# Designed miniproteins, single chains, continued (3): the designs that were tried, part 80

Each design is a single chain, and the fold is of that chain. pLDDT is the mean over its residues in the fold that is shown.

## One batch from the design tools (miniprotein)

Design m10949
Fold by ESMFold2-Fast:
Structure m10949 (fold): chain A 56 residues (1-56)
Amino acid sequence: LEEEIKRAEELYETGRAGLDSARATGSMSPDAIGLAEQAIAEVEARRKKLREELEK
């Protein structure tokens, strides 16, 4: 569980930084940015669920 949470946190951080960079440079279309945000939100939701399970 701890390893999965750490992995999800790393993915979230990396994805967010990449998305911010893509927005700043204009290298991605608005549609692609929307899809990336959805994927990042799913990783965040998974991280939250794993943390709740660990707190039990």
Scores: mean pLDDT 75

Design m10950
Fold by ESMFold2-Fast:
Structure m10950 (fold): chain A 82 residues (1-82)
Amino acid sequence: MLAEIEERAEALEAAGVSREEALEAARELAEELLARLSEEERAAVRAAAEAARAEVSKFKSEAEAEEAGVAAEFHAAARALE
């Protein structure tokens, strides 16, 4: 979920890690979760992430769109693994 990605990013920033580095760590976790999914499920998760980026990019910066995409990818991948 977006809030969970933001909370992790905030925790890393408090530890002296930049927001950009925290987002890279969140992306790495999302990719690790994707690696546990089938190829078909992975494609569905990526489609959801792209839809989230497209929606946010209409009103927000590219960086915020990327954050939304990473959060959507993480959330969808975690849900698929349940």
Scores: mean pLDDT 66

Design m10951
Fold by ESMFold2-Fast:
Structure m10951 (fold): chain A 82 residues (1-82)
Amino acid sequence: MEAVELSEEQQAAIDAAAAKLGEEVQELIDKAKAAADAGDFAAAREYLAKAVELVAAAEGVTPEQAEAARALAEGLLAQAEA
């Protein structure tokens, strides 16, 4: 397991940011799915793009988490277009 020495304040800030980011990204993905189900692929793409940008801009997010969010968003859009 990877262990990083962080202050309590730094660890709490990272955990809070990760939890909040997860909730915000999930809400955008849910909105994108709803838009795609309604046939509004333009709105779906916009919500997915916002989700990816939010992940990329967030402090404490790893490059792997950003890539996973992007892959998920692109996969959902491709499935909606099929």
Scores: mean pLDDT 64

Design m10952
Fold by ESMFold2-Fast:
Order: structure tokens, then C-alpha cells, then sequence
Structure m10952 (fold): chain A 73 residues (1-73)
């Protein structure tokens, strides 16, 4: 179960990063929200790693950047 959650987490982070890069703020937010839910489930299982936390943080930073760009447009 933990490995499946981590695979889904990595996929959600990748989607958030790709959507943020494309300027699709709504898709980026949705993917980031999914990544955060999956990270919380990994933490509940005691399986979350610093690498998992760093990946979610990187996605969050990218989404914030895309939101700022959209607000200025």
C-alpha cells in the first residue's frame, strides 16, 4: 500500500509541475491537492520520507509561481 501511495504521489507531483510549467493554474492546484492528500496518507502509515516531503514542497513552489504569473496576466 505505501509503495502504491508513493507512486501516486510522484505522479501527482509530476502533474502539478507540468501544469504549473504550462500555466494551467487550475490543473496545477488540483494535482498539488492530490499530492498533499497522498503525502498525508503516507505520513499516517509512517512511510513518508524527506524525499516525498521535498517533492511536494517543490510542486507547491511551482504552483505558487504559476498563480503569481496568472494574477499578473
Amino acid sequence: RAEELRERLRAAVERALAAAQAGDVEAARAALAEARRLYDELEALGAATPEDAAAVAAAAIAVIGAEIDQELA
Scores: mean pLDDT 81

Design m10953
Fold by ESMFold2-Fast:
Structure m10953 (fold): chain A 76 residues (1-76)
Amino acid sequence: MEEKRKEARELISKAVEAIQNGDIDKAEELVNKALELGKDDPELRASALRVKAQIYYKKGDFEKAEELLKEAESLL
């Protein structure tokens, strides 16, 4: 479990870096993998959902971004 949590955190960090570099497709792949690894950890899932919301905001899907942020808030 701890190893999966560490990998999920590293994937979230890489996804944020990918967003900063404009690699939205890479960021989405990384955050989806982090969500799968951290699915049983509410704090990791909330963090990954917030990053995924930022990805959708960058893609212009503001409705999906808002839904993801609300889902993240419900986990905390």
Scores: mean pLDDT 83

Design m10954
Fold by ESMFold2-Fast:
Structure m10954 (fold): chain A 65 residues (1-65)
Amino acid sequence: SKKEELKELLLSYGVPEEVANILADIADKLSAEELAELVRKVLKSLGVPEEKIEEAVEKVKELLR
């Protein structure tokens, strides 16, 4: 499912499992753009480099197409 793929993607970028689960659970209530923005904020708060944040955001948008 897209929810499981999103969770796996988030875990691959170092998002904690609890946070990845929350993001996957609310994904159906958000637009692709809103979810991508939330993912950007989460990764930034975790200290992920900007280039990796942009990579992850693009993958999230592609997954939700």
Scores: mean pLDDT 82

Design m10955
Fold by ESMFold2-Fast:
Structure m10955 (fold): chain A 70 residues (1-70)
Amino acid sequence: SMVEEALKEAAELIRRAEELAKQGKYEEAINLVEEALKLVEEHARGTVQGEVAIHELREKLEELKRLLEK
């Protein structure tokens, strides 16, 4: 399923983004979260699991952008 594949790939990108954020590499972390969001929006939009993931990814992107601007 493209939905399940996109969600699994997005989860891996988020895991890597969290490791980069722990190192203070917020720009690189933001790039990975944006890539994860694009994958979920392209392949899982309109599903319950995809809409939940999109909401959580947008929240994480906002958090990282706030950390970068400080």
Scores: mean pLDDT 85

Design m10956
Fold by ESMFold2-Fast:
Structure m10956 (fold): chain A 88 residues (1-88)
Amino acid sequence: EEKLEEIRRKAEEARRLGATADALYNESQKLQDEADKLMEEAKKDPSLRPKAENVRKEAQTKQAEADRLYAEADRLEGEIVLELSRLG
């Protein structure tokens, strides 16, 4: 049945988006930790401040992309719930 195939495709896409978002989120958290450490070191060596700010910006970019992908996955999951409800 075409409806079940559509649901499977949406579920696979939601899983792929979630996995990609998880990877980006994990990278963002590691970069945030690195930026925090660099900021502490920058208190003693001000030359490290621009590097810390660049790492923080990269972390923010990856976090924003992860948030976008999570939102897309949530939308697909919502569509799956509605389609399953229609099937009974």
Scores: mean pLDDT 85

Design m10957
Fold by ESMFold2-Fast:
Structure m10957 (fold): chain A 55 residues (1-55)
Amino acid sequence: LRTEAEMRVGAAEGLRRMLESSGKLLGEKEGEEARRKGEELTERERREAERRIRE
């Protein structure tokens, strides 16, 4: 079973993949920007989830 925090981390990774996929559809420049923001969002979300998992 997954904890809610683990599911949030998985969702953040899913969001990053989705942004990268959308970036390929939108164009090279926009794709790079979206991918970079997705990575930062995923890392930030992971840090918050880890702090919430502290049990």
Scores: mean pLDDT 66

Design m10958
Fold by ESMFold2-Fast:
Structure m10958 (fold): chain A 71 residues (1-71)
Amino acid sequence: KLEELFKKAIEALEKGDVEEAKKYLEEARRLAQEQRDSASAMGADEALEAVEKGDVEAAKKTLENRLKYLQ
């Protein structure tokens, strides 16, 4: 579930759909908090901050790095 949300956020960023990407990242953050996965929650927060600053590359890198640890 977290893996799918991060993948959808990356796809939205690749399409230039910043609002859709933020929606998926907010959902991922909430889900990670519910699952007590602090690493995924922090990754979602970092990606959201990067997107808000217009740094799409940093956001994608953060999410791709986090995906390496998700099953």
Scores: mean pLDDT 83

Design m10959
Fold by ESMFold2-Fast:
Structure m10959 (fold): chain A 60 residues (1-60)
Amino acid sequence: MPTTAESGARNVAAGRAATSPAEGAAVAYEGKWLAEHAETPEAAQGGREGARLGEEAAKR
């Protein structure tokens, strides 16, 4: 997965679109990975926000 700002934005969009706990868990995993391997602050912030949204969806 590219560690660019675009990847962060896609992870946030996926987190917002997650409709099931399984989708939320997958987005949270990808977001955490992006936050750890981000090349830019934007990618790191996107990964963190996507992980948060994914975790919220996973708890539903």
Scores: mean pLDDT 75

Design m10960
Fold by ESMFold2-Fast:
Formats: C-alpha cells, structure tokens, sequence
Structure m10960 (fold): chain A 55 residues (1-55)
C-alpha cells in the first residue's frame, strides 16, 4: 500500500533524473529513453496495483 506509493514516487524521481542526465549526453536517446521508461514505469505501477486489487 504505502510501499507502492513510495516506489512510484521514487521511480518517477529517478526516471526524471536519469532522463535529464541522458538528455545532456544525447538528446535524441534521451527522448527515446523517456518514452521507454514511461511505458515500463506505467506497466510496473499497473502490475503492482493489480496485485494489490487481486488480494
């Protein structure tokens, strides 16, 4: 419950930091990575929420 929220928040902050770092090195790769991370993060959060709902 609280862990899912903490993981989502931490994941968002880390993803944003990583995207900024990569964007500084290669903006094109940064854009691709941002989309990939968004998809993966959304799936991870959805899966965590689904597991919580399916209890």
Amino acid sequence: MAEAEAVAESGKLLSEALIKWVREKDPRVGEILAEAIRIVLTRAVDKALARQKER
Scores: mean pLDDT 72

Design m10961
Fold by ESMFold2-Fast:
Structure m10961 (fold): chain A 81 residues (1-81)
Amino acid sequence: LSPKLLAEVNISMAIMRASLDPERKELLELLEEALRHLQAGDYEGALEALEKALELARELGDENLAKTIEEAIEHVREAAA
């Protein structure tokens, strides 16, 4: 899979996990924003949204979501290079 497709998969998995919990609404919105930017080819916008989502996931103590977002960030950086 291309780095862009790997990032889309990781963001989609993070969206699925965030959507299961109403307390993660802000995180869900940031992840959806990141996916929109990525699909539009705006890697800079995608990274900004993902970095905000990562900070929020860490604040919530959601280590599994934080890890998935970190992996998405690395794949976006690979796609942007």
Scores: mean pLDDT 85

Design m10962
Fold by ESMFold2-Fast:
Structure m10962 (fold): chain A 68 residues (1-68)
Amino acid sequence: MEETERLAKEAEELLKQAQQALDQGDYAKAQELVAQAEELTKKLPEDSPTAGILQIAVAVLKLALSKK
């Protein structure tokens, strides 16, 4: 359970960095960070509410990157 919390926190930090990169117009860096966060979120337990929230955040950022 604590390991899940660490993975979730790391994914959350990667998503924040991706959002800042996207805001600065650095789409390549944002895409790489989102991909890393997505891989980490998939390692989270299926029954974790945090995993669901992080998966939605990843999907939103991927859509933002795709529209460009």
Scores: mean pLDDT 78

Design m10963
Fold by ESMFold2-Fast:
Structure m10963 (fold): chain A 65 residues (1-65)
Amino acid sequence: SKALEGAKLAREKGDYQTATALELAALSKNERAQKLGEQAAKLIEEGKYDEATALANQAAKIALE
């Protein structure tokens, strides 16, 4: 659920695209997508928003395949 926590933080900051990508990754059954989503959430906590957005988008892409 770390990815969902990160998604909530992104929504509170107005970054709806990153929030949606993290929610998609968290709902995916793909373990790689979930791990990348959790890593992106950690980067949001660290204030590294550009890196977080890049990883969140990669996680969402893998979730959708």
Scores: mean pLDDT 83

Design m10964
Fold by ESMFold2-Fast:
Structure m10964 (fold): chain A 79 residues (1-79)
Amino acid sequence: AEELGAKGLELEKAGKYREAAEYFEKAGEDYEKQKDYELSAKYFARAGEQYRKLGEFEKADELYKKSVAAIEKAAAAKA
């Protein structure tokens, strides 16, 4: 998970937005499996941001919805 997020950041700095998005999405999925919903939400949102830069608004919206769902799970886990 952490390694996937770090690779995504390197790719984003290089302007490789599609590859960065793929790594951020994988990081979000890995953190969700670990029940780290705060980090899951962060990486899904960042993946959505990359797809928005690519003009892939439907995929960006899908990832933002995954980020919101992870935020809701994080809130529930703290209650």
Scores: mean pLDDT 81

Design m10965
Fold by ESMFold2-Fast:
Structure m10965 (fold): chain A 73 residues (1-73)
Amino acid sequence: EEEKERKKRIILAILMHNGYSVEEAERIIKRYEDGEELTPEEKELVNYAKKQSDILLKQAEEGRAGARALAAA
């Protein structure tokens, strides 16, 4: 699904911004998805990144809803 792919890209970008390489970030995400043990720092960062991706996607949807409301009014 498009949304799931976009969320993964946002999480990847956040991990990379925090000093992980693309390869390391991808492995952390995969380990998290597979339910494997993460370090406390990795787990907190992935949880933060997931929350941030949800907020960003919700803001995008709210922006579209607002634009439709203005067009309908």
Scores: mean pLDDT 74

Design m10966
Fold by ESMFold2-Fast:
Parts: sequence; C-alpha cells; structure tokens
Structure m10966 (fold): chain A 76 residues (1-76)
Amino acid sequence: SELEALKREVREKLAEILALFATDPEKARALVAELEGLLDRMRALARTPAEREAVLALTNEVIQALQAAALAKAAA
C-alpha cells in the first residue's frame, strides 16, 4: 500500500540522516525537511485509529532517534 511504501521511505530517510550527521550536517538538515514532508503525507493518508496510532508511533521513533543523535554529537 502507499502507507507501507511511505513507512519504508521514512525509515530509509532516517537512516540516511543519521549517517550524514557525522559528515554533512547541512545535507542532514535538508533531509529532515523531506522526512517531515513524508510524515505529513502519512498523516493525510491515515484514516483508521490503528493507522493514526502507527503514524504517531513512527513519528515518535523518528523524534527519539534524532534527539539521541543530537545528544551524542553534543557529547563528542
């Protein structure tokens, strides 16, 4: 489904962002904006409570991963 394809794209984009934080923070920032767009599209496609819950869980996963990366970079 389109929602499942977007979930995979969000996770792929998150992995790319995390890799780029160490080498190219400007490019990482640009990709965060793209990731936000993908999450917005997923929210627009979510119609059932279960789908909305899945999008919220993925959004929280993204936020926690980005916060952890930012804290690790600040500690280095």
Scores: mean pLDDT 84

Design m10968
Fold by ESMFold2-Fast:
Structure m10968 (fold): chain A 90 residues (1-90)
Amino acid sequence: NLDLGKGYLLAGDYEKAVEELSKVSEENAVANMYRGMALYKLGKYEEAIKEFEKALSLNPNMTTAWEWLGKAYEKLGDYEKAKKYFEKAK
């Protein structure tokens, strides 16, 4: 499920990536990050943010998730939050 979901994400099958990754426990930070990435690619920025926040609550050292939070807020036009999260990714 995690490996299959990652495979779909890398192949560009974002809907299938979300479906397979949703079968993985929400206590898996990597799965939460991959779900966020897939949702972001689908233009579901608010849902992507929730998944990245879940990943960071489990693993705050996942700097990649901070960067993706910044990108998602930038897409929503919240440039102040985007800047804040990009700083955390450094």
Scores: mean pLDDT 85

Design m10969
Fold by ESMFold2-Fast:
Structure m10969 (fold): chain A 55 residues (1-55)
Amino acid sequence: TEPRLSPEEYETLVRVLREWAERVLADPSLSEEQKRLALAQVEDGLERVRRWYEA
């Protein structure tokens, strides 16, 4: 069963995911390919969080 998020929870999760993406982009230890894969995971996470909020 998909969890139902409050507006506050949704905003917090979106912010956390975006902050993580910014840290990934700024990380000099990651290759371009690793950064692309990590950003794809962030996009998947944002889509999932949106579905939970809209459920």
Scores: mean pLDDT 80

Design m10970
Fold by ESMFold2-Fast:
Structure m10970 (fold): chain A 62 residues (1-62)
Amino acid sequence: KAILARAVKDYTAKTDDELDLKKGDLVLVDKEVDEKHVLARNLKTGEIGLVPKEVLEELEVL
């Protein structure tokens, strides 16, 4: 079950597995990976990676 979310702040990837985000970017959350991270696609860039849940605001469940 996919979730549409928005980045609430800029985020710079800390590892090769993480996703770069700019405040206001829309992402599609595919899966929860752990308590603090989700696997998401940045809809602006098409890149896929891990992102901290705390930098995302859930908008809509798809």
Scores: mean pLDDT 82

Design m10971
Fold by ESMFold2-Fast:
Structure m10971 (fold): chain A 89 residues (1-89)
Amino acid sequence: MEELRERAEEAIRKAKEYVEKGDYGLAANYATRSLRLGLEALGRGDTELAQRVVDHGLEVAKALEKAGMTLEAKQLRAEADLLRRRIAE
């Protein structure tokens, strides 16, 4: 549980850092990693972490769209939407 939270939070932090640096490819990769870790956390009952990585993933997707990375933004939004739907179940 704790290790999973730490890994997810590091992935969130790294995605944000790479958005700030303008490295949108790495930002997308870390945001995707955080969503996958959030899905695993949700399966273990950590709905709060799952919601947090969804919110962050959507912010990164918006930054990707603004940077012209429309396909990566669409893919990231799709993964965030899947996790959001699992939270609602």
Scores: mean pLDDT 85

Design m10972
Fold by ESMFold2-Fast:
Structure m10972 (fold): chain A 58 residues (1-58)
Amino acid sequence: GKKEELAKELAELAAELYKKLGVKVDFELLYKNALEFIEEDFKRGEEYLEQLKETLEE
């Protein structure tokens, strides 16, 4: 659903950031944390993802 897709995108971006920093992190944990964040504040999660995409875009 919409929440799961948003959480997945957030987890993927977080995983990329950690990878660039040389930190190995469990994707499942990132996804779980993102999903909890989206469940608590879906609208803010959408806004946050949009801002991250703009910031990381060339």
Scores: mean pLDDT 75

Design m10973
Fold by ESMFold2-Fast:
Structure m10973 (fold): chain A 80 residues (1-80)
Amino acid sequence: SVEFKIVDEDGNYVVFKAYKDGSIEVVESEGFTEEEINKAIEAIKALAEKLGISLYELAERLSALGPVSLKELLAAVKSL
């Protein structure tokens, strides 16, 4: 499994854990709403599909980048 962190400009965050079977879970969060968490999950799934990689491989890449902005993640999905 691999963990990665999504942040916003106000210092709110969510930490996800991705598994090799393609499942994802929330490990911890601070200040993110359920709607924002769901948007992040759907954006991650959509980005992996558009890139032609597994969700786990995308999670490894996001983990390597350090904290990733939710705004930038959503913009990346729209740009592909």
Scores: mean pLDDT 84

Design m10974
Fold by ESMFold2-Fast:
Structure m10974 (fold): chain A 65 residues (1-65)
Amino acid sequence: MEAGAEAYRAGDYETAIRLAEPAAEAGDPDAQYLVGLAYRKLGDTEKAEEWFERARALGLVEPAP
């Protein structure tokens, strides 16, 4: 999972998706969030929102008060 996050930080958004997508599809919330971030950077905001909602359902992202 960290390898995908490192690719994202380096600006390799396509690589971040490739590394995280298998785990995200398997239900890993960290991978789902990372795939969402990478899609947002690539301009695919709708797919990014879908992945963020899946990650939030698993408790990764806290709502604002």
Scores: mean pLDDT 74

Design m10975
Fold by ESMFold2-Fast:
Structure m10975 (fold): chain A 60 residues (1-60)
Amino acid sequence: DLAERSQQALDLIREGERAFEEGDYEKAIELYQQAVQLGQDVPSVRQLAEQNLQRVQQAS
């Protein structure tokens, strides 16, 4: 289900954001990469995950 995958991707983005705030950049990168994969068929969710991934990669 598209809605189910979208929600799972958003949950991963939120978990990744918490990891990033805690300074765990490696965990944040892994979570955002998973979110990109799950959100690939929802452009807005995929783009959000990609932007967060780019941000953490710049910081790490």
Scores: mean pLDDT 82

Design m10976
Fold by ESMFold2-Fast:
Structure m10976 (fold): chain A 80 residues (1-80)
Amino acid sequence: MATTLSSGRLLVVAGEVNAELGDYGAAAEDYLASAELFLEAGDREGARAALEKAKEYAEKLPEEERERVLKRAEELEEKL
């Protein structure tokens, strides 16, 4: 659990950095990966927050990439 939580937190930081750089695709992917790790760790609140951020940055993406991110986010949300 400790390793999974640490990795999840690092991916949140990576997502914030990528968003500040304008790389919304990388930001959305980092938040999706963070949500998966938080779910494995049992941190449902962390996972939910990460999924909301992934969806937020997905809105900045082209339709094809946005649909892919949103589909993955919905699959992860079902595990909450």
Scores: mean pLDDT 81

Design m10977
Fold by ESMFold2-Fast:
Structure m10977 (fold): chain A 108 residues (1-108)
Amino acid sequence: EEVERGAEEAGEYARGASSKEGAGTAAGSAGRGAMRGASSGEGSAAAGVSGSGGYAGALLSKTDEEARELAAEGARTAALAAGRGGEGGPEGARAAAEGARRGAREGG
């Protein structure tokens, strides 16, 4: 429940970014936040990959709309990945959402 809520919040912050760079930074920051909150090495690694993917996808996108959607997908997936391998998923998802919020603000 809380993992899904955090994942949706992370995606919403990335999608709400005012720029392509803001969206990408939100996804990357979501991944870093999720990595710190993850309860397992597998979840941490998956969260980092997902956040980095959203970052790269946003920067390589041809439109701002595509960039925001790819960043949102990366941020959401990073938050969900933080829950893999054990307990602590809600903390990882919350860290991802906060990372996305800060990244969107600082990158836009």
Scores: mean pLDDT 78

Design m10978
Fold by ESMFold2-Fast:
Structure m10978 (fold): chain A 95 residues (1-95)
Amino acid sequence: SLERVRRETKAIAAGFALGLGHARRAIELLEELLKEKASKEAVQDALAAAIAAARLAGDEELVERLREILERLLSGELSAEEALRRLIELARELE
């Protein structure tokens, strides 16, 4: 559906912004995903995009932190909402 495509596009954009260190844009998009109650799948897409972007930027510390959040999300230790809140906090640290 168009709604699903829009959410997936927003999630990927949020991830790339975060991974590239565009903190303000990442926070904006991540807060929108949180308000929209983004699915676990959308948050996984955001994390995958963020990890890829951080690797391209050479930010190994950010890659490690993002991988930990992804692993906790995949294990069910973090809900989609909890993972998004951690990503927002991480983005705030980059400001």
Scores: mean pLDDT 87

Design m10979
Fold by ESMFold2-Fast:
Structure m10979 (fold): chain A 57 residues (1-57)
Amino acid sequence: SEKVVEALSEAGRLYREKGVEAAAKYLAEKLGISFEEAKRIVSDEDLMKKLYLEALS
């Protein structure tokens, strides 16, 4: 899913530049998930990579 790939890529960029709260808020709004779920995802590089690869399939 192109939308998910773009959301994960941008969330990763936001995490590096602005930190976990900004990245998690963005990802939660884009994917329609909770802030707590988004925070867990953006804080875990292995999980981010796994979800990114799944979104490309």
Scores: mean pLDDT 84

Design m10980
Fold by ESMFold2-Fast:
Structure m10980 (fold): chain A 73 residues (1-73)
Amino acid sequence: SPELEEELTKLEIRKGLLEISISATDMVIERLKKKNAPQSVIDALIADKERLEREKRELERRIEEVRRQIEAS
C-alpha cells in the first residue's frame, strides 16, 4: 500500500540520519582520544553512541516489520 511505502521511506531516512550521527560521534571519539581528552568526556560520548546504536536496532526491527507487511500485501 502507498501508506506502508511512505512509512518505510520515512523509517529508512531516519535510519540514514542515525547512521550519520553514529559515524560522526565515532569520529569525535577517535579525535578526542588522539588529543588525550578527559576520559569522562570520552565515556559520555561512548554512552551517546551506544544509545544511538540501540535506537538504530529498534528502527531496523520496525523497517523489517513494515517490509514484511508490504510483501504480504
Scores: mean pLDDT 90

Design m10981
Fold by ESMFold2-Fast:
Structure m10981 (fold): chain A 86 residues (1-86)
Amino acid sequence: MKRARVSIAADDGGFADMEAELLEFTENRAVARVVKVLSDDGSPAKVGDIVTIENLTYAKGERAAGGPGTLSNGTKVGAGIVALDG
């Protein structure tokens, strides 16, 4: 099971930084289930939520990607993901 760090920022300024279980990590998409919220400032994200990130842009040397995301509650966010155990 792969673990990931996931950060999200809502267009209204809310953000969360989370530890997640990585369910899918492809060239175009990441899907992760939140297992721990590390910091939260105005974000609706909580433990058990699914974060889906589309149209990933990958960072070289880091197992990291970013793109437009959606929470399982329907909230649209900008999102970043870093694989921790790759």
Scores: mean pLDDT 73

Design m10982
Fold by ESMFold2-Fast:
Structure m10982 (fold): chain A 112 residues (1-112)
Amino acid sequence: VEDLSAEEQLELGEAALARGNYEEAIKYYEIALEKDPNNADAWLYLGEAYLALGEYEKAAEYFEKALELDPENVLALLLLGEAYKKLGEEEKAKEYFDKAFAIIEKRRKELE
């Protein structure tokens, strides 16, 4: 079947997201994940689209999927913290922000 690759679907989703077409972006990311469910970036971008739509619980779920695949993804940790903050889960938000900042600080010290 002549179908677009997972990478091409991801690129189309990113283009839709950049234009503010969040529903279109979601469709591209879902197709990318059907082709490669281990793509951490696709889970991350799917979460970003839902966050932009105000669907904070779904956004958090997808950011957690991205973190299952890439636990030190600073962007995923920051966005998960933002999703929990929007849900009023202040302690959870702080936990994820603290994890993100710890990774950033560790990386800064590695540059010594």
Scores: mean pLDDT 84

Design m10983
Fold by ESMFold2-Fast:
Structure m10983 (fold): chain A 62 residues (1-62)
Amino acid sequence: MKKAVRRLAELLGISEETAEAVLNNILSLSGRARELYLRLIEKDTGVPASVIEEIVREYEAG
């Protein structure tokens, strides 16, 4: 399992399997759709969209 998946799972309080699905969903989105999805996660979890974007970037690089 990638480090980014564990980090997101821990921050959101979800399973690593669910975190990987969330990361793949974000990667499937672009522009406005991606912004809206990240804003929804921030609103629901309190985790800043900028932190989630950092983790997505780490996931893409690994």
Scores: mean pLDDT 81

Design m10984
Fold by ESMFold2-Fast:
Structure m10984 (fold): chain A 55 residues (1-55)
Amino acid sequence: MKSLFELVRERLEKMSIEEIEQVLANLRKAYELTGDPNVKRMAELAEEVLEEKKK
């Protein structure tokens, strides 16, 4: 079984750099509002994928 974070990572890897930057911005705003550690982890995954695509 794939974890939620693994599924999120797979989706992010299919997105363009510009799309990932928008997702990351939205996740960072959501974390500011909620303090949810799952949202923080999703933002970290988006940042990792974004950095990998910029190489």
Scores: mean pLDDT 79

Design m10985
Fold by ESMFold2-Fast:
Structure m10985 (fold): chain A 56 residues (1-56)
Amino acid sequence: DPLKKAVDAFKAGNYEEAVKIAEENKDNPVMLRILALAYEKLGKTEEAEKYRKKAA
């Protein structure tokens, strides 16, 4: 389950892994939210805003 793997990676603080999994599953709006949050944690504010808008 890619969603569970992305959430588990995010909870573990492995934001790079969460981004990798979510980037491969962008058809799921929940994955776009994970991308926005993970990019924000990585300090990539422009990417975070892009995916936040796509998830809305």
Scores: mean pLDDT 82

Design m10986
Fold by ESMFold2-Fast:
Structure m10986 (fold): chain A 62 residues (1-62)
Amino acid sequence: MEITHEFTLSARSEEAIDQMIEREKALLEEDGYEVLSVEREISREGDTVTAKVTITVRKKEE
């Protein structure tokens, strides 16, 4: 079963956004999902970086 997980992140840098995405991927894998794809759309507002993140996952089969 494929599931699309969409969320918005805000941070002070694009590197911080990338670190947050990697943490979310790890949590999804711990919950028994396989990460199939990651998409991100980045926008900047002053000194704030905002990212709309879409992660597509599939439940692991045993």
Scores: mean pLDDT 80

